# Designed miniproteins, single chains, continued (4): the designs that were tried, part 98

Each design is a single chain, and the fold is of that chain. pLDDT is the mean over its residues in the fold that is shown.

## One batch from the design tools (miniprotein)

Design m15395
Fold by ESMFold2-Fast:
Structure m15395 (fold): chain A 99 residues (1-99)
Amino acid sequence: MKEEIVKELNKLRSEVRELAEQARKVDPRAATLLRIAEGNLDLAIENVDDPEKTVRYLEEAIGALREAARIARPVNPELADKLTELSKKVEEIAKKARE
């Protein structure tokens, strides 16, 4: 379980990092929120042995991704959709981390 969570989080972190350039072109605030999401995903990986801390960091990442999607929506709907899907994937990992 923990190894699968770490693999999934590493993939999501890479995807967030790739989208940061597109987010910066939309709004610097969206790019900052993606950096916050990436940082919280890194903290979740570091604390994977502590379910309470892992879930807390994942919830912070979800919030940042959702706010970035809201900011991106009127300028780049495709980016907003990708950020929304990433937030849903992080929610599913948070559910697994509680088990």
Scores: mean pLDDT 86

Design m15396
Fold by ESMFold2-Fast:
Structure m15396 (fold): chain A 85 residues (1-85)
Amino acid sequence: MTVKGVLTTPNGSEEDVIVEITDTSIKIYTLDGNKIIEGKKVSETVFDVTDLILQKKGTATIDKAKNTITIEFPELKITLTIKLK
């Protein structure tokens, strides 16, 4: 599944992203085609992810009812939210 989304950063900035979800992985790209986050499926709604710019590990959780993905990076103490459209 490949869908467009809006990524909200902790400082309130919004950017358009492309989200690719497969049965084994999640990948998030900028509209310019740069992969910024990738991860592996851990459960039906949870992925172990890596921020490819900062090289930090996190957890992505999908809420299908809300069409949102929440990504938490504990070492950075930040949370990213993606709204899927």
Scores: mean pLDDT 83

Design m15397
Fold by ESMFold2-Fast:
Structure m15397 (fold): chain A 83 residues (1-83)
Amino acid sequence: MHQQLMRSVGLVFRGISYLVEGNYEEAAKEYQRAIDLLKSIDENSSDVADTYFLLGDVYKKMGDYDKAKQYYELAKKIKELSS
């Protein structure tokens, strides 16, 4: 549990680093890896929802508004289930 959680945090920071560099494709890949790990722990956790919001922001920066909307809706749904 803790090992996967720590790794997911590292993947999120890596994604943020790529995002700051303007490497949106790599940022999206790292966030998706973080989501996959977090979902294996608790698929309805706030961490999963927060990472989907970050993934949505990446697609919005890429101009892929349809994918951004999909990830924002996934994040909202998880927040509703976790509360």
Scores: mean pLDDT 82

Design m15398
Fold by ESMFold2-Fast:
Structure m15398 (fold): chain A 68 residues (1-68)
Amino acid sequence: AEEEVEAARTEAENYRKLADKYDQIGKELRKQAEKDPSKLQEAIDAEAQSGIYYIKAAVAELGARNLA
């Protein structure tokens, strides 16, 4: 149904927004890590989380396409 497709697309959009948010956090932490090396692990963790959310978004998008 169209409602199922919309729900899956909304989930994909939410994961993309989270991925973008963590990508921005990672970039900011990497800038901070240039002056404070203790921030490097936090930057790496944020970048990894961003990648996970991009994968989840892709899976949700594939689900939406299969429902359509």
Scores: mean pLDDT 82

Design m15399
Fold by ESMFold2-Fast:
Structure m15399 (fold): chain A 77 residues (1-77)
Amino acid sequence: LSEEEELDVLKAIALIGLAIAKRNGDEPEVMDEAGDRVVAAKTKEELIEALKWAIERSTNPEVRRILESVLKAAEKL
């Protein structure tokens, strides 16, 4: 995969994690804002910032693990 394609895959995984958080009772407005930030990210640096913002506001440990895994993958791009 190209860096652009890898970025898109990581964004998709992050969005799935946020959708699970929203479905499981995390604040929908906060999860929607996190998703908007992920979608808006055009570079790995912007995605890293969006993921850090989401992780700080996620209450579900499983979702936090997913987002932390995506963050580690983005840092290696």
Scores: mean pLDDT 81

Design m15400
Fold by ESMFold2-Fast:
Structure m15400 (fold): chain A 78 residues (1-78)
Amino acid sequence: MEKELEEKAEELEKRYAEDPEGVEEEALELAIEYYEATHGEEAAEMFRRAVEALKAGKLEEARKILEEYRKKLEEEKA
């Protein structure tokens, strides 16, 4: 699984250099998959909402959900 995620990340980096905006959605989906794999089911529920926002075309809402989760993780680490 991790190796497959790493391969997807490399593919997205190449495509990001060609079309940054076009791969934004895929990059967010990969981030969600990564967090689901590393943080378990509790994170998956939150990120599922982010994916739903992406599919609805609400990129700003999806980013906000991810940013709020990252902030929570940073506060717990600090």
Scores: mean pLDDT 66

Design m15401
Fold by ESMFold2-Fast:
Structure m15401 (fold): chain A 102 residues (1-102)
Amino acid sequence: SSMEALRERLRAEIERLREEAERAIEELERTDDVARREELFERVMEISGELVRLAEEARRAGLDDLAAEAYRLAGELMERAVRLYIEKVPAAAAQRAEAAAA
């Protein structure tokens, strides 16, 4: 049915965005390059915005279960990205202080 086709399309798009965000978060966890960390953080925020748009589409179609899942995923990805971004701020500040002292 057209509703089943829409459900499968939205599910596939949500999973694609999840995988893309997971890759960006994994790189954000590994990298100490300030410019690259900013790009990766922005990328996760963009993906979260795309997930919210998919959630809105699902909700309008009456696919409330997919809408809830997409909203929840968007929130979880944003929280993870913010935590990783903040966690390295003390290390970056220490590195800048050390460079200024040299």
Scores: mean pLDDT 84

Design m15402
Fold by ESMFold2-Fast:
Structure m15402 (fold): chain A 94 residues (1-94)
Amino acid sequence: MEEEERQRLEELVLEALRAAAEGRIDEAMRLLEPLLEMHVERFRSLHGLPEEYVEGLAEIEKEGLERVLRGEDLEKVKEEMAKKREELEKKYKE
C-alpha cells in the first residue's frame, strides 16, 4: 500500500474504535465498511472465486466485526465465524 493510503486506513480504524468505545456501533461499522470492501475485493482478485462465495465471506466478516464491537466475547465470535467460513467453503470448494 501507498504510505498515504496506509495512514488514512490507520486513522479510520482508530476513529471506528473510538466510536465503538462511545457506544456508536453503527458509526463504527460505517467507518470500517471501506476496509471490509477492500479486503473482500482483494480476496476476490486473488482467488477467482464465485461471487456468492465472496458475498458470503463478506457477510460473515461483517457479522463478526459488529458482534465484537457490541461487546461479545472475542474468542466465541472468532470460533462461530470460523465455523460459518468452513461451512461456506465446503459448499463452494466441492
Scores: mean pLDDT 73

Design m15403
Fold by ESMFold2-Fast:
Structure m15403 (fold): chain A 98 residues (1-98)
Amino acid sequence: MEEEKEKLRQEAIDLTGLAAALYGLANATTPEQRKAMEDAVEELAKRSPLAKEIYEEYKKTKNPREAADRVYERSLELAKKAGDEDLIKQIEALRAAM
């Protein structure tokens, strides 16, 4: 039970990072910013099976904003399942900043 909560928390953190990178990609205004965010998205997508699945969907749609919103929703759901109220607040604050 505790190990399951730890895994949910870690996956929520990893997905939150992916969502931030995807929002960064959606808001990138220079080729250099876009390249940096694309590299970050690819690297972060390797951290969980769910992140990889969403990244594969993004490659087909090429819509980083929609991908970011989907990842954000999943990260928030996992944080809620883990019962980590502080992480929930951090994820919501990150979305507001993006």
Scores: mean pLDDT 80

Design m15404
Fold by ESMFold2-Fast:
Structure m15404 (fold): chain A 83 residues (1-83)
Amino acid sequence: TNPLVKELAERVRALIEALRAGKLSNSQVAQRSQQLSNGAKGLGLTDAARYLQQASDMARNGSSNSDVVRLLERAYRIAERAS
């Protein structure tokens, strides 16, 4: 198990939970998703990085929380399987 990939997966899961709990603004979701996308790129998780980037862009553009969560969940599944 790669501990950095596991940490990335845990951070994505925490973001999903915070978003579902209504704790984050659209700008906070966009910023955190962008940071996680950059982390995923550094770990070679290109598909996870793309979903996290799409989640950031959609959150910035005011898309629904359910649409953003779907993209974050796809990134989470990739990272969890890779860990």
Scores: mean pLDDT 88

Design m15405
Fold by ESMFold2-Fast:
Order: C-alpha cells, then sequence, then structure tokens
Structure m15405 (fold): chain A 68 residues (1-68)
C-alpha cells in the first residue's frame, strides 16, 4: 500500500485546482473506488474548494489516498 498526500489550497487558480483534482481522481480509481463514486467525490470537492476560495482563500485541505 502506497499513501499519497494531496494539499488543496483554497486560493489556488482554477487551472492548478483542476490539475490537482484530476490527479486525485486518478489515484482514487487506482485504489479501486468505483467510477461513479469517484466522479461524485471530485465534483463535491471541487464545489467545496470553489466556496472556500471566496470565503477562506488561505485555507488548505489535506487529503490522503491509499493505493494497494
Amino acid sequence: TTTHVFEFHAGDSEEVRQEKLEEFRRLLLESGVPQDLVDGITEGLGKTLDRLSKEQPDRVITLTVEVP
């Protein structure tokens, strides 16, 4: 099992955010999470980051993904 750590900065540009979300999505798929669930998780996270970019732009969200 390999642990990957993601840091999502609320103040990141849209381009940086999308790059990080795509990598996060890829690793979730590699970890065996079903496609539909991965799509829901990444959409929800993207929406949360958009809200935080307006309300708390200095906030950082750290997420970990374990790949078998």
Scores: mean pLDDT 82

Design m15406
Fold by ESMFold2-Fast:
Structure m15406 (fold): chain A 97 residues (1-97)
Amino acid sequence: KEPSIKELRKEIVIEEAGIAIIIASLSVIHKTSEDPEIAREAERKADELSRRLNELSKKAEEAYKNNDKNTLIDVLKELRKLREEAERYLAELRRRD
């Protein structure tokens, strides 16, 4: 059975929240790292992720408004990929700090 628009909306919000927590963690590294190179990289990755998250969030809101289930499915897949990428960035920077 295909997920409903409401179920897709809920999953999208959960993924967005997860990515936002990772961005906040990168901002902590940016502000607390004593290595200026690591601090700059954390800021740059946080900014990149925030921009991509905002683009996907806008696409999801438009799709939800238009009852466009296929676009919501695509956005959810892109958000999951973005979260995995964000988790790798955070792990890499924590290892180097």
Scores: mean pLDDT 89

Design m15407
Fold by ESMFold2-Fast:
Structure m15407 (fold): chain A 85 residues (1-85)
Amino acid sequence: SHMAELEKAINEFIDFLRSKGVSQEMIDELKELLLELAGIVDTKTFLSVIRGAKDLFENATKTVSPEQAAEFVKRRLKEFIEKVK
């Protein structure tokens, strides 16, 4: 189902961030933003945004801490949500 696919994608991304040392507080904030976005956009767009967020995080962790990379992801998710509201 659509909801099961979104939940799986969110859980996989959250598990990825946790494995990279992102704090639970940041993970909780990112999860809230992802749940908000899931209510606004279609599945294809949502999965594309998660892919872009993971790529941004992996690229940023080459130069900054995982927590700082997660802050960049948070900012991009907020900017995207405001654009598609």
Scores: mean pLDDT 87

Design m15408
Fold by ESMFold2-Fast:
Structure m15408 (fold): chain A 82 residues (1-82)
Amino acid sequence: PTQEELDEALRRLEERPEEAGLILQKLLDYLNKLIGIPDKDEIYEKISKLSNEEIREITIKVLELIKQGDLDGAVAYLKAAA
């Protein structure tokens, strides 16, 4: 995604925290297309079982890492959170 799309995702997450899971799924799809995440579906399943607050915090951190260009860090964070 573009920087504008990442900023919009952060804004939407503040306005509609219930969308965190949907945003996270899109971010996992994006990361998988760029650098490959063989266990993408397993990571999403595990994180989706967390509280809404935890999912929101994870989604914000992943968005920040992607915005900084740290795609490897974003994947590592997701795996650690799962």
Scores: mean pLDDT 79

Design m15409
Fold by ESMFold2-Fast:
Structure m15409 (fold): chain A 90 residues (1-90)
Amino acid sequence: GKPFKDYITEEEKEKIVKKLLENAEKEKNPADSEFFRFLAELLLTKLEDVPKLLEEAWKRLRPLMTPEQQKALEEMIEELKKAVEEILKV
């Protein structure tokens, strides 16, 4: 599988995490704020731990979201889980 580092450099990851946390602090909407925090946490998480993080994030974010946002998050989580599973298959 292709390692996550091939999608993003460590320097770019640091900059993105910083921007995501700044956006989370500026967001007045609790769901959007938590979503930015989730993305920052995802970028800092070991690839092997990502599926567990995605399950925990879904439970945390789902009550704060509209049904349309819940569906989008569910689909994103499923796609990310599939991507991680493919990357971990050696």
Scores: mean pLDDT 69

Design m15410
Fold by ESMFold2-Fast:
Structure m15410 (fold): chain A 94 residues (1-94)
Amino acid sequence: GKLVIEIEVELAEPVSEEKLAEAAKKAASFIGKVLSASAEYDEKTKKAVIKVVVEGNIPKELAEKAAEAVAFNFKVEVGEYAEVLSISAKAESV
C-alpha cells in the first residue's frame, strides 16, 4: 500500500520547489519509505502544493493523523527558509 500526502502551504517568502520537496521528504521519512516528493509554487497566490508518496500500509483511519504529523514536521523544516503563514494537509491511502 501507499500513502499519498498533499500539503498546501502559504509562505511569507518564496522557497524553491526543490527545497520544498526536500523538506517534505525529510518530514515524511519517519512514517515510512518516501517513494516520491514534488512541489509546485504559485507566485500569484504565494502558495505551494507539495505531494509526497510514502510506502506503507497505513490504515485509512490513521491517514489524517499521519498527514497532520507530516505537516507539523514540514512546517519545522521549511521554517528554516521562510515563515509559514498557513498550512493544511490531507492524505489518501492507496
Scores: mean pLDDT 84

Design m15411
Fold by ESMFold2-Fast:
Structure m15411 (fold): chain A 80 residues (1-80)
Amino acid sequence: LKKEIEDYINYLKNVEKVSDEELKELEKIIERQIESHLPKDASEEEKLEAKKILLGSIIEAMTELKVSFSDILEKMKESF
């Protein structure tokens, strides 16, 4: 799980050229989404799996649906 999450982050940074500042903003949004959707007693493994699913969905939207990273980030902000 941790390695897969790191691989997704590296893809966004190295292939999609997402900035370090945008990645920090994404991390904050993901953490908030996990906190709002998972119970307080969720295991660390469950939290990592949720983070992996969210990152995978973002990459799929960019690669398969041709949605820009900025549009995804704005939609995620609106969901909170």
Scores: mean pLDDT 77

Design m15412
Fold by ESMFold2-Fast:
Structure m15412 (fold): chain A 88 residues (1-88)
Amino acid sequence: MEHVKLAHKALKEGNYNEALKHEKKYLEELKKEESDNKEAVEVLEKIIKAIEEAIKKGATEEDVKYIQLLKMYYFSGKGEEAAKEALA
C-alpha cells in the first residue's frame, strides 16, 4: 500500500484526517526502512504538524497551499526518483 499517494489524494479531496493517518503511517515506515534519514523524518513531522493545524483551523486554502509547499520541498530535495513518486 502506497501511503504517500493515499495521503496526497486525501489532501486533494479535503480529507485532512485521512491524509494525517496516511502521513503518520509513512513516517513509521521511514523510521523502519530509512535508518538515519533524519531529514526525511523531520520534513514528514512538519507535514503532519501542518495537517493537524489545518484540521484545527478548519482547513483554509492557505493551509492546503502550505502543506503542498512542504511536500514539494521535501521531494524536490530528495532527487528525481522521490520527486516522481510524490507527484505521481
Scores: mean pLDDT 65

Design m15413
Fold by ESMFold2-Fast:
Structure m15413 (fold): chain A 93 residues (1-93)
Amino acid sequence: SELLERARRLLEELGKTELIPSVEETLNGLFERKEYDKAEALIYILEAELYARQGKLEEAIEYIKKAYEKLGRKLSEEELEEIRKALEEELAA
């Protein structure tokens, strides 16, 4: 339930309130399958997007790393550098 509340608040802050029903349905499906790591990864991706929009690129990258770690994957330094450049380019546009 805390993950559902967190997802709702993050989507409200991101201005994506229209996605709330779809994201809640996705999270409930993950909970029913006991895929809690995937549910947490989704929350971390939403946190990363919010930090990126605030210009907090280092925090955004840390949350992207946490999401991939929950999915059983560690991002390489090359992948992290590519993500950083993509976020910087998007914010500069």
Scores: mean pLDDT 83

Design m15414
Fold by ESMFold2-Fast:
Structure m15414 (fold): chain A 90 residues (1-90)
Amino acid sequence: MEVDKKALELMGEIARALERGDIERAKELLKELKELLKDSSYPEYLKLAIKGVEKAIELLEKGEITPEEAAGLVALQLGMFSLLVKIANK
């Protein structure tokens, strides 16, 4: 659970960075998030969340969505991953 708790914290930090329009910081945090995948107890769920985070950053870089919308997409990934981990531990 240590690794998955860190993944949730990183997703929250990515959402905050994207809300500020700080794409470079979000990319740095995404690299850290990807490094957690190898040690995750829920690698399939984390991989899905990472894919969503990558898409949010991609769309923001292309100017297709706003910083607020990109942060919202990452928040959805965080909520989904958190819920799946919680259910799996019951």
Scores: mean pLDDT 85

Design m15415
Fold by ESMFold2-Fast:
Structure m15415 (fold): chain A 60 residues (1-60)
Amino acid sequence: DTLERIGKAAHEVEKELKLSIYDERARRETARRAGASVADVERMLAHERRTGVSPYVPEK
């Protein structure tokens, strides 16, 4: 799903840029790599905060 793609892209961007995903620059890069919008990245972050589970770790 889109959230999983965004989570994986965010993990890679944080590693490469050494920035938190809460940084606007990291969010824009994440959206670009995932083929999503910045709004989709914000939805992913809202989901993480609501559930307490990060989509960066796709442990099924």
Scores: mean pLDDT 70

Design m15416
Fold by ESMFold2-Fast:
Structure m15416 (fold): chain A 85 residues (1-85)
Amino acid sequence: GKITITITITLDDKDKAEILSNQVIDAVKLLGGTASYTITEDGSKTTINITITFDSNKKAQVLDLINLLKEEVKKLGGTVSSTIS
């Protein structure tokens, strides 16, 4: 089966937010999944919504990737949330 995860990142550094989002998207594609994102800016604040879809047999690898993303965003003073469906 397929799993979909929606990730919301908020960060006051647009360039870093875009780099992290592209790294996640590229990694998901290498795992045979699909990914898309939308970016919203309000002054220096950047919000990125990422939707990824992948085979359930890749769940562990994708969750590891998301955990690495969460730690990196926290180090940059940002926030990150995710929902699995």
Scores: mean pLDDT 83

Design m15417
Fold by ESMFold2-Fast:
Structure m15417 (fold): chain A 103 residues (1-103)
Amino acid sequence: SLSQQQRQQLENQSNLDQYKKLLDEYLKRLAAGDEDSIKDRMKSLLSTLSSSQSTALEADFNAAVAALLADKDRRDLYRQQYLEEQRKRRQRLDQLREALLLS
């Protein structure tokens, strides 16, 4: 069996991995003005963390948001990536719709 300390370290790593994935998606959506759909997921993740991990990741999150808002080139890149992903998603949906109409 794992010690309480080892178990806490594994839980902390899992939380970091989830945070990093949500942060990347959040920043792209924020750059595009479409952050509302992910805001609740990020808030929920941060609120379930231990006090020490919550403080550290909340500070990191606030710093990442501030950095994005200060960096026009990064915002433009992330917005462009988000719009590209949305365009590809729409194209896939249109292809599925056409396949259904032709059957």
Scores: mean pLDDT 79

Design m15418
Fold by ESMFold2-Fast:
Structure m15418 (fold): chain A 62 residues (1-62)
Amino acid sequence: MEEIAENIIKAAITLAKAEGPDVARYAARSVANALVAEGVFTPEQAEEIIARADKAIDEASA
């Protein structure tokens, strides 16, 4: 649960540095929403992970 969230955030930071923040935001949102569809996360958990990823991407893109 937390390990998956941490991996999503780390992957998003890596993508932001390599491909830019827009690609990273899209990827993080897509992965989080896919995990909601599979029943791994609740919609609330996905929103929290997406928000955390967006913040991390903003920090990495400074």
Scores: mean pLDDT 80

Design m15419
Fold by ESMFold2-Fast:
Structure m15419 (fold): chain A 67 residues (1-67)
Amino acid sequence: GPARKEAIARKLREALLAAGYSEERAEKAVQVVLTLDLSEEQEAALERAVDAGDLDRVDAILTQAVL
């Protein structure tokens, strides 16, 4: 739901900034997460990837969701 997506987006922003990405890149990723109509299963997979700091997995999930 919206609260879960906002929590994921917040954690993703923090992870990207910690990894050395710019604020502009982090904000773009946040907008993608908040804009995508993710299934409950996709939200769960994305949250797990963000919590693990697995940015390659995050990219794979988001890429698949926009296709």
Scores: mean pLDDT 82

Design m15420
Fold by ESMFold2-Fast:
Structure m15420 (fold): chain A 71 residues (1-71)
Amino acid sequence: MEEIKKLNEEIEKLKADYQRAQAEMDRAVKENTPEAVRRAAQAFGDASTARAQINKLKKELEELRKKLEEE
């Protein structure tokens, strides 16, 4: 129970990070400045990292939920 809630909270936090990075990338692209390009690159890296972590935690959450529901 606690483990599932913890994983879900971590996923939500990472989703928020991903959304923030996505918004920064969109904003930076519209600015078309060297500073904006650097911000976009950094945000892309942050988004990629968050996405990878979300996928990993989502799989873990799915496995734990399945076990909990079957018991």
Scores: mean pLDDT 79

Design m15421
Fold by ESMFold2-Fast:
Structure m15421 (fold): chain A 75 residues (1-75)
Amino acid sequence: SMLEELARRTAEAEIEAASKELGVDLRDDEELRRRLTEIALEQARLVAEGGSREEYRRLGERGAELLRERAEELK
C-alpha cells in the first residue's frame, strides 16, 4: 500500500541520517527498522485521516528517542 511504502522509505531515511550523524551503523538493525516503520506508518495514517499534529509530533519524538537509545547501546 502507499502508506506502507511511505513508512518504509521514511524509516530507511531516518536510519541513514542517524547513522551518519551519530557515527554508528544502524542500517543492519532490523528491529530498529521495524519499530521506526511502525511509527512512520502511524504518522502517515494520521496525515491521511486528518489527525492531530500534536500526536504526529509525539510519534516523531518517539522515533528520535529510539534512534538515540540504540546508538548509545552501540557506543
Scores: mean pLDDT 84

Design m15422
Fold by ESMFold2-Fast:
Structure m15422 (fold): chain A 79 residues (1-79)
Amino acid sequence: GPPATDEELDEALRLFDSTPVADVEEAKQALKSDPVLEEFARRFLIRLFEERPDLMEKYSPEEIVAKAVEIYRRLLARR
């Protein structure tokens, strides 16, 4: 199936402010080993740009990706 549903992407946006910036280098390694996670991060970044462009000015792309990885792990833990 898709890496995340639209409902899960909306939930991910709600989690963004409460999710700390994790280890950026660990997040980069996670993306290289998990194509589903990479696709989630890509879709999340697009949704974030469309709905919360203010956050694209506040955080670097690497920090946003690190948050996306942590959010995805939290969403998986709820399944």
Scores: mean pLDDT 78

Design m15423
Fold by ESMFold2-Fast:
Structure m15423 (fold): chain A 85 residues (1-85)
Amino acid sequence: LIEEVKKLLKEARENIDDGKKAEELAQEALRLVEEMIEKDPENERLKSLKFVFEKAIEALRQGKLATAESYFESGIRLAEQLLKE
């Protein structure tokens, strides 16, 4: 699941100029993270990923592309840390 989340975040970042597609990809990644949180509710990194996705989606909706890209980059790094554990 976390590998799929990382893939979706990379695709969202690559499509940052297509805000609708970037938002759709970020929302799918958020859904997967929410499913993981239900199974591991004490995992602080998953909660951090959820927060980052919510902020990225909000930034996309406001047209703040640089802010959204920064949050996607943070999310990718958090997902990479989860994959190493």
Scores: mean pLDDT 79

Design m15424
Fold by ESMFold2-Fast:
Structure m15424 (fold): chain A 94 residues (1-94)
Amino acid sequence: MVLGVVADLPNELGVEAAKNGAKFLEREKGIETVVTEVESSEYGNGNEVARRAMLKAIVEGADKFAMAVGVGLSEEARKEAEKKVEEAVAKLEA
């Protein structure tokens, strides 16, 4: 929820909030466990975009998450971030 809301915030405020959210989730469960729970949880359940946004924050880090869904990111950079998230998810599912 926090990461999804933060994705809509512009500039430094969005980046700092995304960092705090990502660190909270990583510290609580560990990256792999949190990724799996986000995938199966009500967070983004039925909404692939929200699920992907949270996975970006967890796997790539909060700064890259903010850039991938925030203002000013090129379409090429966003697609590259999405590809990396999908590759990370595929490895965790294996």
Scores: mean pLDDT 45

Design m15425
Fold by ESMFold2-Fast:
Structure m15425 (fold): chain A 95 residues (1-95)
Amino acid sequence: SMMHELAKRYMQQARDDLIAKYPEIATLVQKAYDDFVARLEANPDASVEEIVAVAERATLRLMIELLSQGKEKQAQDVVDTFSEAMKKFMDEYKK
């Protein structure tokens, strides 16, 4: 529960930062976040590793979609921003 809430908060901040920087992909970023949340809520006992894997899968799907649209800089920033969010989540959880 607390671990899921922490992961959601870091991913929500990453979502908000990406939407602010790239309003044109806001719908796709929101969908990736919603898919992440839905998968976490489907597995309330998910480990830290399983949470990270769910976030990575959502991130990679969004990256592929953006690359298919020729949005290479947005794709790179999506990967960087969500990866940083998961690193912050992992670092916070280990404290």
Scores: mean pLDDT 87

Design m15426
Fold by ESMFold2-Fast:
Structure m15426 (fold): chain A 79 residues (1-79)
Amino acid sequence: SRLAKLQAELDALLKQYQDYLERAKTSTGGEQAAAEAQAREALARALELLGEINNKPEVGREYADAVLAGRTGLPAPEL
């Protein structure tokens, strides 16, 4: 039950990430920057949740923090 709910939430977050990433690729200027910021937020939340699912919440949070701080790029299309 709990694991199934976490998996469904992860799938939704990854879909949001892909949607924002696609919007960033098809936008320019301020809209592109806003879409990239939204993609980064969605990816960070997905990484935290993936950490919880794998019983490594500290690792998930560390990766999420790096994404939000802009220390990493936004990975290309297949997650």
Scores: mean pLDDT 79

Design m15427
Fold by ESMFold2-Fast:
Structure m15427 (fold): chain A 100 residues (1-100)
Amino acid sequence: SSEGEQLLQQLQDALANNSSVEEILELVRQLLDYLENNEVSREMQSLMLGEAFNALEQMAKQEKSPELLEALRRLLDLLQRLNAGQSLIDQVQKLIEELS
């Protein structure tokens, strides 16, 4: 949907412009909420899940917070529920372990 595409674009723009950790975390939460509540094509799911992980990985390099860890755990749960590729699941799990 146009809403999903707009959320993805907003996250990509925020990452490109080095927006605050707080703003990027909020955009990731909105994207995860969208994926949990809407039917999305497999191709768009892959793009959104990948971008959410890219965002969380970049934020992990700046700070470690309970909010970041919660977002990573939400992403991991969603990746497993949507039967996403094992490589991405493994990458998210590794980052959670590094932050725990």
Scores: mean pLDDT 86

Design m15428
Fold by ESMFold2-Fast:
Structure m15428 (fold): chain A 73 residues (1-73)
Amino acid sequence: AALEAALAAARDAAVRAAELLAAGGDPAEVKALLGRAVAAAREMVELAERDPSLRPQVLAGLAATDAAVAAVL
């Protein structure tokens, strides 16, 4: 559903941005990927605001994204 899609989009974009940054890739592409990750994170926050029961899933997804990014850097 929408939350799962937003979590996947945020993680994929953030990990790709970290990979590209670590590889010395195009800064414009890194910026574009970070923009996508931020947009997905905002969508997750909006979903959690409408349904507070989603908060644990959002927090777990953000923690997983942070760990995945840290593993690349």
Scores: mean pLDDT 81

